# Designs tried in a protein design run: designed miniproteins, single chains, continued (3). Part 64

Each design is a single chain, and the fold is of that chain. pLDDT is the mean over its residues in the fold that is shown.

## One batch from the design tools (miniprotein)

Design m10354
Fold by ESMFold2-Fast:
Structure m10354 (fold): chain A 69 residues (1-69)
Amino acid sequence: MMSEIERIRRAVETLMEDYKLTDEQREEVEKIFAEAEKKLKSTTDPEERQKIYLEFFKKVNEIIEKQKK
């Protein structure tokens, strides 16, 4: 079965395609995701993991908002 991280990665890939992000914006999202993944691999505390996910999605939304403007 796919891990939670793998499911989130697929959702992010779909989201980048749906919003037709530029290569530069996709690189920014990939960097943010890589940072989040690194933190998640070292974190077992559910509360800390939730905080990492919330911060990740907030940053991704900021990139998408720049694309829409």
Scores: mean pLDDT 75

Design m10355
Fold by ESMFold2-Fast:
Structure m10355 (fold): chain A 87 residues (1-87)
Amino acid sequence: IAPPTGLSVDPNPAEGKATVTVSQAAAGTVELEVYDEDGNLLKRETLTSSTKTIENLKPGKTYTVVVRVRAGDEEAYSGAATFTAKP
């Protein structure tokens, strides 16, 4: 299975928010994982579209996002995108 591509993050739509955009593979379940600056997993959510807004971020804090696709017994991970939430 091909990994998700085109992962990008816009931390600038509003204070405490970021918009994630990803080019999804046509097959499988796509999940967004959000990590804090210490590498702790904050949330994992299924993506139902190519764009997802993350809310309740702490202004000025750094976060990392990764997108995973699963199809049957196969998994593939996007590259990681790191961003700082708008203060």
Scores: mean pLDDT 73

Design m10356
Fold by ESMFold2-Fast:
Structure m10356 (fold): chain A 62 residues (1-62)
Amino acid sequence: DPHSLKLLAASFGKSMTDAAARLLEELLADVADPAARLAEVRKLAEAAGETVTEADVKELVK
């Protein structure tokens, strides 16, 4: 849900902002397909224990 995802996004940003940003930049630069990049971000969010929607994933990436 959006509220839980916002808390998760804040936790990610607070704990791993710099390292996560670097990894995402490398992964996204290597992946030309926008849909594949979005799917990778979703996998990372779900690996943290959340079921997310496309809109929630976009909010997390913002």
Scores: mean pLDDT 53

Design m10357
Fold by ESMFold2-Fast:
Structure m10357 (fold): chain A 55 residues (1-55)
Amino acid sequence: SGAEEGYRAGYLAGKAGMDPEAAGRLGEWQAREAGFGDPEGARRAGKIGGELGRS
């Protein structure tokens, strides 16, 4: 799903040191590129992933 793709991309970005807001935007973009719907859900999931990845 878009949220799963967003979370995955955001988590990896967070582990690489990206801030959560940017990780969320990256997650949205990646989900859109993959053809998933719900870009807002993907962005929120990516931000959460980014926060957890940095922890």
Scores: mean pLDDT 83

Design m10358
Fold by ESMFold2-Fast:
Structure m10358 (fold): chain A 89 residues (1-89)
Amino acid sequence: MREEALRLAEEAERLAREAARLLAEAIATGDEAIREEAERLAAEAEELARRAVELAERAGPEAKEEVARRILEAVAANAAYVEAARAAV
């Protein structure tokens, strides 16, 4: 299901972005509760991303490539955001 796979990928991207934002805040403040929340959201994002890839594989190789590309782009952007936060502390 291509549309369902894309919907799950978009939700995974949203949760991963929120997790990265909270992780950056936890790095800046030293707040362990915010770090724990960031880790929880990151785990949820990973599970949704895994499901999105699985559904995209069923839809065909083009859908799988599209979903995988979106996930990789989101991972790279979020990693850069967190690295910038670490450099600022």
Scores: mean pLDDT 80

Design m10359
Fold by ESMFold2-Fast:
Structure m10359 (fold): chain A 64 residues (1-64)
Amino acid sequence: MLEEVRKEAIKIALSYGLSEEEAEEIARQAVKFAEMLLKNGFSEEKARELALTYAELLAIEKKL
């Protein structure tokens, strides 16, 4: 699950035109958020969904 979140977060960031370095940072933040959600009792499915939404928001913020 966490590896899937990392890979998809990188794809999201790159789709927004961010650099590989920026995509890696966004992926790191998304994985950390997914881990936090899992520790707080969220399901793997919900943690993945929320973490990828967070990755997209971070990508949008970097374009502002």
Scores: mean pLDDT 86

Design m10360
Fold by ESMFold2-Fast:
Structure m10360 (fold): chain A 92 residues (1-92)
Amino acid sequence: SLGEEAVKLAEEAIKTNDGELAVRAGRLIGQAVREGQTEGALKALDIMAEGAKKGNKSAARGLSTAVIYFRRAGQDELAERAEAALKEAGVL
């Protein structure tokens, strides 16, 4: 359910360019990974990564939030994946 919620918030944040929804989605991506809901979390992460690469500033904000939560949880490989997407988007 956390992974599914993260996907819904990621899609809505990109559609509406809502930075607050994007931050919530980034936090839920981190929480979903911690709770073992990796499939939904990675889907939401990929939605935000593609949005950021297309110039969506809210998606980039959500990715940055996910990086913080991944680093706090010791999920360094996922943090590096999100940081690579931010670098491709020109925001790092």
Scores: mean pLDDT 86

Design m10361
Fold by ESMFold2-Fast:
Structure m10361 (fold): chain A 72 residues (1-72)
Amino acid sequence: SPLELAEKGAKDLVALFEKNGDAMFASLSDEERQRLIQRLQGLIQKLKEQGVSQELLDQLEKQLQKLQAQLE
């Protein structure tokens, strides 16, 4: 189902950021970080519209907050 695929995608993304996020984010310029923030904000909104669980949305929002906190 579309919802099941969206939830799997969200879980995979959270797992990716938890395992590799520090290395991935450390290599980003401020401009690349801003682009990633914008893309993640849009993705979270779409996942919310698709009915993905609030627990998964909260996990993605925590990753977004980490990215935002590193921007100056």
Scores: mean pLDDT 80

Design m10362
Fold by ESMFold2-Fast:
Structure m10362 (fold): chain A 76 residues (1-76)
Amino acid sequence: MYELSPLERRILELLDEKGRISARELMEALGVPQATVSRHLRRLEAKGLVARLDDGSYELTPVGRQMLEAQLAREA
């Protein structure tokens, strides 16, 4: 099964908390370069865990929420 990296998990957590967030806001919240955020967002989108919206922001998919909850349960 695909396993979330710590950074990918934090991205999904922020999306779950905020409902919708831009790549710029993720950069600011996570303190990582744009290239790093964009690379991880592309991977998460390819896995169907996030969806890109018309305004360039991202949201958590139902599958993404399930994956986040499963990862957090394993780490608890």
Scores: mean pLDDT 79

Design m10363
Fold by ESMFold2-Fast:
Structure m10363 (fold): chain A 88 residues (1-88)
Amino acid sequence: EKYKEFAEYYLKLVLEKRPDHKLSEEEKKEMIEKIIEELKELEELAKKMSEEEYKKLLEEIDEAIKNSTPEMQEILEKIKELIEEAKK
């Protein structure tokens, strides 16, 4: 269940930035399901990409990592790992 673990980790990081913000259990489940769906779609897209498209995507992710907050950098790095694993 790598997608679920990643989605839960992402939600945890987002909520830690807003300690006074409370989500219901239902809202958390909906958000996790949406994240899992997006990650699965991204993985399928990665499998279909040409070598040129794949290199461009990795460059864009690397630029995004460099220009992001530490929390977002960690999330983007995990997304990069998922894309790289899918392309194997």
Scores: mean pLDDT 71

Design m10364
Fold by ESMFold2-Fast:
Structure m10364 (fold): chain A 61 residues (1-61)
Amino acid sequence: SLIEEAERLEREGLRAYARGDYETAARLFQKAADLYRQAGDEESAERARRGAEVAREMAKA
């Protein structure tokens, strides 16, 4: 399902973030946000979108 795929991508994004791979984390969080939105889970979509924003900010530092 879209939700299950989004959850997998969000977990992979968190793992990438934890190891300092912020560019990969941003991409994974963004894709998770898109899938959550398609599934109608607006709260999870916003959470993942914010994760992508934070990861992009860290990648620029």
Scores: mean pLDDT 89

Design m10365
Fold by ESMFold2-Fast:
Parts: structure tokens; sequence; C-alpha cells
Structure m10365 (fold): chain A 84 residues (1-84)
């Protein structure tokens, strides 16, 4: 998968960065309603951790993609962030 997609998602998340809580808000959907894949989720989680982010507030938009797929992506990202 392309590193530029992960970089774009990290840049967007960092716009919500709160220095006091060291947290970001991350939308697990991109390009309207596309759910991010597991490889991209792991890359985003690791990069945010390297940048000093300690907490990610995950959310998803309504639209195409199953709730099961959205929940699976959130779980992968949460687990990757803890392991990073």
Amino acid sequence: MYSPVAQSLVDIALKSYDEKTKSVDLNITYGGSMVIGPITAKEVARKLKELGVEKINLYSRSGPGSDVSKEATKKILEDSFKEA
C-alpha cells in the first residue's frame, strides 16, 4: 500500500492535536466513505506514536462500508497503537 495515504491521514489527524492531552481525532474513513485497510491503519498508528501522540479518538462517518468492517479497522488501529 502507498505510504502517501498513511502520511495524508497522519497530517489530517495532527490538525486536531491537543498538546495538553497529547491526543488526536482520527476518521477511519477517507475519500468520502472508504474505510482504511489494516496495513494503512498500522502505519498511521505507528507514525502517530512516533510523533508523541498518546491517545487516538477514533470515529467513522455514515455511508458505504459495513459496520463490521469499521469496527475491525478501529480494533486493528487501537491494537497497533498500543503495540507501537
Scores: mean pLDDT 68

Design m10366
Fold by ESMFold2-Fast:
Structure m10366 (fold): chain A 68 residues (1-68)
Amino acid sequence: GPAGSKSGAAAHAAGAAGDATAAASRGYEMFLVADNPEQSAYGKAAYEAGAAGDAAAASTYGRLAFQA
């Protein structure tokens, strides 16, 4: 839904800007509000990558989450 798509897009944008912490927070939001298992899995992956400090991976997973 719109909330999940916005969180995924926000995780992508934050990760692309190098903000791993913001990307993790947005990925976690996507994980919680996801409409389907694919969005939920990508949101969780963005959260885990961002929490590990991998902004590039968090950006990629955020993009995949909003495209799912």
Scores: mean pLDDT 81

Design m10367
Fold by ESMFold2-Fast:
Structure m10367 (fold): chain A 86 residues (1-86)
Amino acid sequence: LAASTAALLAKTEELAKEAIKIAEEAGDEELKKKAEERLEAARAAAKGTPADAYAAIQAQTAAVGNILEEAKELLEEKKKKEEELE
């Protein structure tokens, strides 16, 4: 992998790990699965040509970022519901 592509993949892996963790804490198995699928797609894209790999991984990075934001919102909603029950 080119250094820039490897760095983008590493960033995508970290974002996906955070998204998976937060989705699991929020109790959303579907969102966790979506984050895992995007990470696998990014890793698969990294096995292609360097130029094609970068663009494909960049698209997956954006998708993982969106999943992370959704997971954070769901976790916040879950915490609010727990506060209302106390």
Scores: mean pLDDT 79

Design m10368
Fold by ESMFold2-Fast:
Formats: structure tokens, C-alpha cells, sequence
Structure m10368 (fold): chain A 65 residues (1-65)
């Protein structure tokens, strides 16, 4: 795995706080840009969509991990 769960959580929280509510596609692109393989990024986005729907706030990401 390219990122630990704690590293991924921190990076995603910081990203979403700076950019406002984000889509799963934006999260996927962000994770890939940070060195996560595309299949792994897609799985993470799929799991987040199951929990929170199609748009994510920083609080949603904080609560996911």
C-alpha cells in the first residue's frame, strides 16, 4: 500500500478543508496524485460513497477513519 490509513486520513482531511465539499472523482484523482495505485483509490472512493453518498465534507472524511 502506498499510504497508511492515518496518512490517507490526514491528507484527505487537509485537502477537503481547503477545497470545500468534494466528489468521489476528486478524491480518487487526489489519492492517485499522492502515489496511491488507481485500483486502490477506486476501492477507497467506493467505500466512502457507501458511507456518505456522492459528495464528501472534511467531517465525513474524519469520521470514516
Amino acid sequence: MGLSGEEAKKLLVDYVEKNGPVTGEEIEEFLISKGMPEPQARVIVHELKKLFGEIFTAEDVRNAF
Scores: mean pLDDT 75

Design m10369
Fold by ESMFold2-Fast:
Structure m10369 (fold): chain A 71 residues (1-71)
Amino acid sequence: TFEALAESIAQAARERSGENPELGVLADNLYAALKAGDTEAAIRYSVQAARALGLSDEEVAWLEATLRDLA
C-alpha cells in the first residue's frame, strides 16, 4: 500500500539517522505526514529521503510514480 511503501522509506532513513542527522529529520517529517494523512507531503518527504539515502535517479523516479499511483 501507499503507507507501507512510504513507511519503508521512513524506517530506512531512521536507521541511517546516526550517520546523517538530516535523515532523522526527514524520517520524523515523513512519519508526521503519514499520521496526518497529508499525501502530498508524504510523497515529497519520501522522495527527499530516498535521495538522501543514495537511491539512483531511476529508483527515485520509480518511487515517486509508484507512490502517486497508490495514493
Scores: mean pLDDT 84

Design m10370
Fold by ESMFold2-Fast:
Structure m10370 (fold): chain A 80 residues (1-80)
Amino acid sequence: MEEARKLLEEAREAERKGNYREAIKLYKEAALKAIENNDLELALEAMARLKEIGERHPELEEEVREVLKEIQKKIEEEIE
């Protein structure tokens, strides 16, 4: 739980600095850790931020799409 929250905070910091690729990586790690800890709220928050980055920065859309697919697969493995 603590690790997932820390990764989410680091991702937000990277996003504020305009380091979107680093933010994408950190949001991915935060979401995956949150899913492992059954923290669906944190996982959904990270996914929402990833989706917003992809929508606002079309050059990052493919990278965001791949990350969201990985997170969705993790949800399917842990919850279904």
Scores: mean pLDDT 82

Design m10371
Fold by ESMFold2-Fast:
Structure m10371 (fold): chain A 100 residues (1-100)
Amino acid sequence: MSEEVKRELARVEADPNNAYAWYRLGLAYMAEGEYEKAIEYFEKALELEPNNAVTWYNLGLAYEKLGELEKAIEYLKKALELDPDDEVAKSLLEELEKKL
């Protein structure tokens, strides 16, 4: 386990209602290639802050890394619903839809 994962675990243990700490824990697991754990923690962040477009985007990216293209597309659409001007999310969505 990385020092970053240990740090973010300590943050969520201290304040389990801190959506940003859950999101950062998800990012730490993304960096380690632990995509299923990243999904779990992004979903926890979204339970606390469901209107966070960046968290929806990273949830979609995690599903893309697992090859779950239909779920990746679903969550990227949710990110764009919340932030329709996100050109990065839009470009990734268009790329993944071509792979179906």
Scores: mean pLDDT 87

Design m10372
Fold by ESMFold2-Fast:
Structure m10372 (fold): chain A 70 residues (1-70)
Amino acid sequence: VIEDLRKMVKYLMENKEYELALEVAEGAVTAYKDNPEIVAEALRLAAEAYEKLGDEEKAKKYREQAEKAE
């Protein structure tokens, strides 16, 4: 699951579909709320998508949440 999530988000980012990549990552946070490892990875991927969108403040907050989730 984690590997598939990472591959999907990276593929979308490579194709410059940052908003869709973010939607997939945030969707995973919600869908796997009871799985800390998946939530942490999804939050890291969302932070990376926010960086690509130029939102450094949200990227930082999502990274901090990922560290706490693990």
Scores: mean pLDDT 79

Design m10373
Fold by ESMFold2-Fast:
Structure m10373 (fold): chain A 60 residues (1-60)
Amino acid sequence: SAEKEELIKRARELAREAVKNKDYETAAKAAALVRNADKLSVEELEKKIKEIEEERRKNV
């Protein structure tokens, strides 16, 4: 679905930005979401992306 493709692009961008910031833990988590997107529902993928974003804000 278009919605799922947008979430995959968001996760891919999170991984890329994390690498730029040398945050390899976040990069690995985001990359794992991209690899496993076919196994996740739209709701699950969105929730996991938000969790990564929240972890990043909390640990700044």
Scores: mean pLDDT 80

Design m10374
Fold by ESMFold2-Fast:
Structure m10374 (fold): chain A 93 residues (1-93)
Amino acid sequence: MTDEELIRRAENVLAKLREAKARGATQEQVDSLYAAVRHLVREAKRRYPELQEELDRLMAKIDEARGKTPQEALDTLIEVVEELLRLLREHKA
């Protein structure tokens, strides 16, 4: 995966998270988005070992989302993807 491809995938997942929050997502939709966000952070960790500490903190936040209501989980996942995009853009710039 290229840097540009990872950023585009993260932007797409963020859009889906915001749409799910607006529509009142089901638990099944949240579980799918949870998996997508975990995959993005794992790919970022594989690509940027220098960001390991920051990305590990994002992984911990994703794990915290598991015990939350769908709405609370979506808020946490949106925060994680927004922070991931900030880190990726800052690192590239």
Scores: mean pLDDT 82

Design m10375
Fold by ESMFold2-Fast:
Structure m10375 (fold): chain A 61 residues (1-61)
Amino acid sequence: SEAEELIKEAEERIKEFEEAKEKHPEVASNADRGIELAKKAIELAKEGKLEEARELLESLK
């Protein structure tokens, strides 16, 4: 489903931010913000707010 696809995309973004924190500790605060936003996108997708979830994920590019 579209919700499942958005959740998977958000999970991949979280992995990318976690890897960025490991590689570049100086960006940890920015990466943590990205992780929180991606987690919010997961919650929005679970609630069926697919457009809002997509827009939030696109803001992280």
Scores: mean pLDDT 82

Design m10376
Fold by ESMFold2-Fast:
Structure m10376 (fold): chain A 83 residues (1-83)
Amino acid sequence: MREELEREAELAMVRIGVAVAELALERMEANPELAKEKLESLKKTVEYLDEYARRAEELGDEETAARAREVKRRIEELIKELE
């Protein structure tokens, strides 16, 4: 019960982080030239998404972990295209 509430709070935090990254990706897809200027910020976001994926997996949320990895993969592809 108590541990379940702690798990729920941790999952909520991870899910929020992934959602924020998805929103950022959508904005960058709309303007590739601005994405090029924010290239270093995108690289940092990739590192945060890796952390979120690991935490979601540890908490047993395979769906959120897969979602974080998918967003990370798309950002990495965008970085490759901008380099």
Scores: mean pLDDT 80

Design m10377
Fold by ESMFold2-Fast:
Structure m10377 (fold): chain A 86 residues (1-86)
Amino acid sequence: NLEKIANDLQEAFKLLDTNNTGKVPASLFAVQAIEILKVNGYPLNPENEKLLENSTKEVSKEEVNNLISGIKNGGNPQELLINLLL
């Protein structure tokens, strides 16, 4: 369910943003997002998992909201996540 993936990703960002700065390390968000995608039938290949988990970027609340919107509008969750974090 794409809506469930979108909602779980939003909650994961909220839980990681403990100081309400609107930014979290991309590597930490990737760990949660990869698991959410995997349990909902959208697993990433191991190479992409490693690349995302080793990201030195930050992700913002706005970027995650754009990801969520894309998924809710029928976008591929794997492609959208990779494009955000790589």
Scores: mean pLDDT 87

Design m10378
Fold by ESMFold2-Fast:
Structure m10378 (fold): chain A 60 residues (1-60)
Amino acid sequence: AEALLKKGEEAYEKGDLETAKKYFEEAAKKGSKKAQLNLAYVYSQLGKYKEAQYYLELAR
């Protein structure tokens, strides 16, 4: 989870939203609330607001 979260953060910083999404999805599936929150932000940036809302609620 930790390694996947870091890879997602690095991809996001480079503007690679698709790679960031993949790593955050895997970390979120492993129970990382920080990854769930970051995944919500990525979905929001991609215009996928229903998915963003889902992960925001899941991270609470």
Scores: mean pLDDT 81

Design m10379
Fold by ESMFold2-Fast:
Structure m10379 (fold): chain A 72 residues (1-72)
Amino acid sequence: MAKELIQKAIEAAKKGDYETALKLFREALRSGASLEDAVKAAIELTKMGKIDLAREVVRAALQFEAERRAAA
């Protein structure tokens, strides 16, 4: 489920594995994670001091949302 992928991504971020964290967030978005789910994850990442990763997560979520709206 998309929420499980988000939790695994947050765990990877806590370990300092930013590339794995970003890949897992992208997989969650492809699996149907909402923009709201991505924003909540980005807030948690920001609280952990992972501001650059939080920014990339929001950017990816906005890109996926734009692509889905263009296809619909």
Scores: mean pLDDT 80

Design m10380
Fold by ESMFold2-Fast:
Structure m10380 (fold): chain A 96 residues (1-96)
Amino acid sequence: MIETVARYLKAKVEGKPVPLDEEIDAAGVILGGMLTRVAEVLREYLKEHPEFTEEQIAEILRLIVDELKARGLSPLDLTDEEIRQLVEEAVERLKA
């Protein structure tokens, strides 16, 4: 699930075609849940950081989801700037 979203985000940032079945699967996860806002902010961040691999994007997504659960937060209640801060914190943890 997270891996499908990471693959989708990487392809969209790079302007690569996404197979229709993978696009439907990723959209179903993103649109049906709390990940919509996170996916939007992360996609914008990745445009500035094209060096991240699909595996690293998946790890960043996992770290963000785990942090949101730990804090009892909904991404729907957060601003883009607050979500961007969560992305930056996840990237720092990935580099450590």
Scores: mean pLDDT 73

Design m10381
Fold by ESMFold2-Fast:
Structure m10381 (fold): chain A 56 residues (1-56)
Amino acid sequence: MKYIEELKELYEKYKDKLTPAQVKFFERLIKTAEKMSEEDQKKFLENVKKRLEKLV
């Protein structure tokens, strides 16, 4: 659950800076990540962080 909490914190941090389409995409990513194993959640969070750093 720790990685999902970090993902939700990233979402709240960037939500106001994202387009409506990006917000919907991020919400879908969180829902998908909630269904993953903890190991997959960790890798997914790392990939999301890298992509956000590249975009902003």
Scores: mean pLDDT 75

Design m10382
Fold by ESMFold2-Fast:
Structure m10382 (fold): chain A 71 residues (1-71)
Amino acid sequence: MSEKEKLRKKLLELIGRILRLIGDILDLQRQLAQETDPARIAAIQAQIAALQAQRRALLEEAKKLSEELDK
């Protein structure tokens, strides 16, 4: 297997993880829109913030791998 094939597989794995995180964030945002308890609202907002931070980190990893593939 070539190095480019290994990088492509890694990029696809990262894309899969990013899409899963986006799905989780959207589900939490939908829950937040229907939540009326201030304590639960705060908890959901904290979870969304944590998942958004994870997504940002994975996007940076994917960007680096994409740049490696363009070489």
Scores: mean pLDDT 84

Design m10383
Fold by ESMFold2-Fast:
Structure m10383 (fold): chain A 60 residues (1-60)
Amino acid sequence: MKLPDEKEINEALISMLIGLAKAAGRDDLAERLTKIYEEAVKNGNVEEGLKKAIDLLREE
């Protein structure tokens, strides 16, 4: 069994948060989280993306 890289874990966490936001009926939050995810993957800053996602959830 190969443990996923920290980057893969961070991507999975952001994806999970998007799914949870959608399940909670928070489509606006899910949209913001999706934008953060796309930007993090595109920029290679998945760690910063996860931090922004968590901050967004806390500010709600």
Scores: mean pLDDT 75

Design m10384
Fold by ESMFold2-Fast:
Formats: sequence, structure tokens, C-alpha cells
Structure m10384 (fold): chain A 86 residues (1-86)
Amino acid sequence: MTLVVTFRHLTPEQKEELLKYAEELREKGYDVTVEEEGDTLTITVGNLTVEQLIAEALRAIGLGLDGYRVEIKFDGDTLTITVDLS
């Protein structure tokens, strides 16, 4: 299973913290790709078990719960989460 998390309207400080989060995922042995576009950061995590996908999805949602908008979509084997920090 694949997790795709897109964070929008990031400050430079928020982007730095999310890059640390991506590095932590790599340290766990996940297949992690990071794409940066302006104030947007997309983190793609591949080769997840169902349990790992749920755990990391809940963590990503938690990052958006501090007053930000969160959208969640399932498409086949991919869970996509979009977090808007504006």
C-alpha cells in the first residue's frame, strides 16, 4: 500500500519540520519520495502494510489537526491525505 501526503501553504519552518518527518520515515525503512513545489510538500511512502499505513496516516492527520483543513481519499492501493496549513 502507498501513502501520499500533500501539505499546502507551508512556512519555511513548517517545511523544515516535515522534511525531518520524511527522514524519520526513511530511518524506519520505508520507501520515501519527497517533492517540493514552492510552499507545497508532497511525501510519498511506498511498500506499507495495512497497519503501517493506518499508523502513518493518523500521524499525518495529527499534523493537520491544529486548526488546518484535512482531506482524505482512497484510490485502489493508495491513501491520499491533503493538509492545508493556511
Scores: mean pLDDT 77

Design m10385
Fold by ESMFold2-Fast:
Structure m10385 (fold): chain A 95 residues (1-95)
Amino acid sequence: MTPEQRERVRELFERAAREVGKILIDEGGASPEDAEKVSRLLTEAGEAYAAGDWQAAARHLQEAFEIIKKYATPEAQERALEVVSRALEEASRVT
C-alpha cells in the first residue's frame, strides 16, 4: 500500500468513526464515554488496516460492534453498521 493509499484509508475510517459516534449519542442513547470508545476503536481499525495488520483491524472492529450492540437502539445499530460497511467497501477499492 502506498503512503497516499494508507492516508486515504485512515481518512475513511476517521470519517466513519465521527459519524458512528454521533449516531450512537444522538440516536442510540449511548454515553459520551462509550461513543468515544467506539470512535477510537474504529480509528484504530483504520490505522491497522492501513498498516496491513488485518488481525488487529478485525479485533478493533469486533470490539466496536460489541459496544454498538449493547448500547445502541436497533435503528442506530443498523445505521452505525452501514457506515462501517461503507468505509470497509471504500477502503477495499483504495487497495
Scores: mean pLDDT 81

Design m10386
Fold by ESMFold2-Fast:
Structure m10386 (fold): chain A 59 residues (1-59)
Amino acid sequence: SVADAIARARQVLAEHPDLPEVDELLSKAVEARRQGKEDEYQRYLDLAMAAVLKEKEAG
């Protein structure tokens, strides 16, 4: 589910605090949500998840 995916992404982010790109993408997602742009909100969440997964592959 989306909730499970978000929870997992936040857990991995906690293990990788030096991923500024993920933090920036999450900040952009929050801003999109504030503006009512749900499509951009979802896009930035997907990008954050992809960045986290790529970091796990590299480690």
Scores: mean pLDDT 69

Design m10388
Fold by ESMFold2-Fast:
Structure m10388 (fold): chain A 73 residues (1-73)
Amino acid sequence: LSAEEIAELAKQAAYRYLTEVLGVPEEKAKELAEKIGELARQAYLALQAGDLEKAKEIEQEIEELLKKAEEEA
């Protein structure tokens, strides 16, 4: 899988989770899903480069975005 394919899959999964599980409004879910997709792309590239610390930091950022979305839903 390319980094672009990982980003698209993560974006689709995040959008589905935000709208179908958390009940986040579509417009906000689209914005968050795009950001999560880009972060997933960066995490994938960091892992490919062996930068485990950066990958972990990005993973934490994604988790915080999802937690905040759940709290605001």
Scores: mean pLDDT 83

Design m10389
Fold by ESMFold2-Fast:
Structure m10389 (fold): chain A 72 residues (1-72)
Amino acid sequence: SELEEELIKGLEKVLEAIEKAAKAGAEKEVFEKAKEDAKEALELAKKLGAPKEVIEKIEEVLEKLEEVIKKQ
């Protein structure tokens, strides 16, 4: 579906943005806030019955944020 494709592309851009921000030395609090927002998005996606691929991509975003936070 077009919406699913758009959501996945958006989430891939978020993953790229996280990597770029981490390499640029963004503050830990920026990633902690992003993690809270991503957790809320994951729970909402699950409640709304989002496609598995979208849910998995949001989980990938959360894993990436957790990794970045642990390194700081």
Scores: mean pLDDT 84

Design m10390
Fold by ESMFold2-Fast:
Formats: structure tokens, sequence, C-alpha cells
Structure m10390 (fold): chain A 70 residues (1-70)
């Protein structure tokens, strides 16, 4: 279910943001972000819905931007 994968990725991005605010290590934040990207990429692969694909791509872009800042 691509929508469930997107919801999981969104939750992981929120977790990564909270971990950063709590002073977690860059490595711990990176692992959560990498997992979020994997779920979002799976959603893109499984979906034919343009709206879900765009939402998943936006999540990947946000996660990759956060990774680049670590």
Amino acid sequence: NPEALIERAERLLETAEKLRKMGASDEAVKQVLETAIEYAREAVKQSTDPELIERAKELIERAEKMLAEL
C-alpha cells in the first residue's frame, strides 16, 4: 500500500527532526532519514497515482536535504 509507505516515511521524518532537537548523534539521525527515503522510494515504485508519487518525491527531497546538512 503506497499510501501507508508514505505515512511511514512522514512519521520517520518527524522522528528525525525530534531526534535532532534532542541532541541525538548525526549518525542516529542519518539512519532514520535513510529509512524514510527507502519507504518513500518504495511508494514511488508501487504507485501509479501521480499525487502519491509527487508526495513521496517531496518526502525524499526533504530527507535528502536534511541528510546534506548533517
Scores: mean pLDDT 86

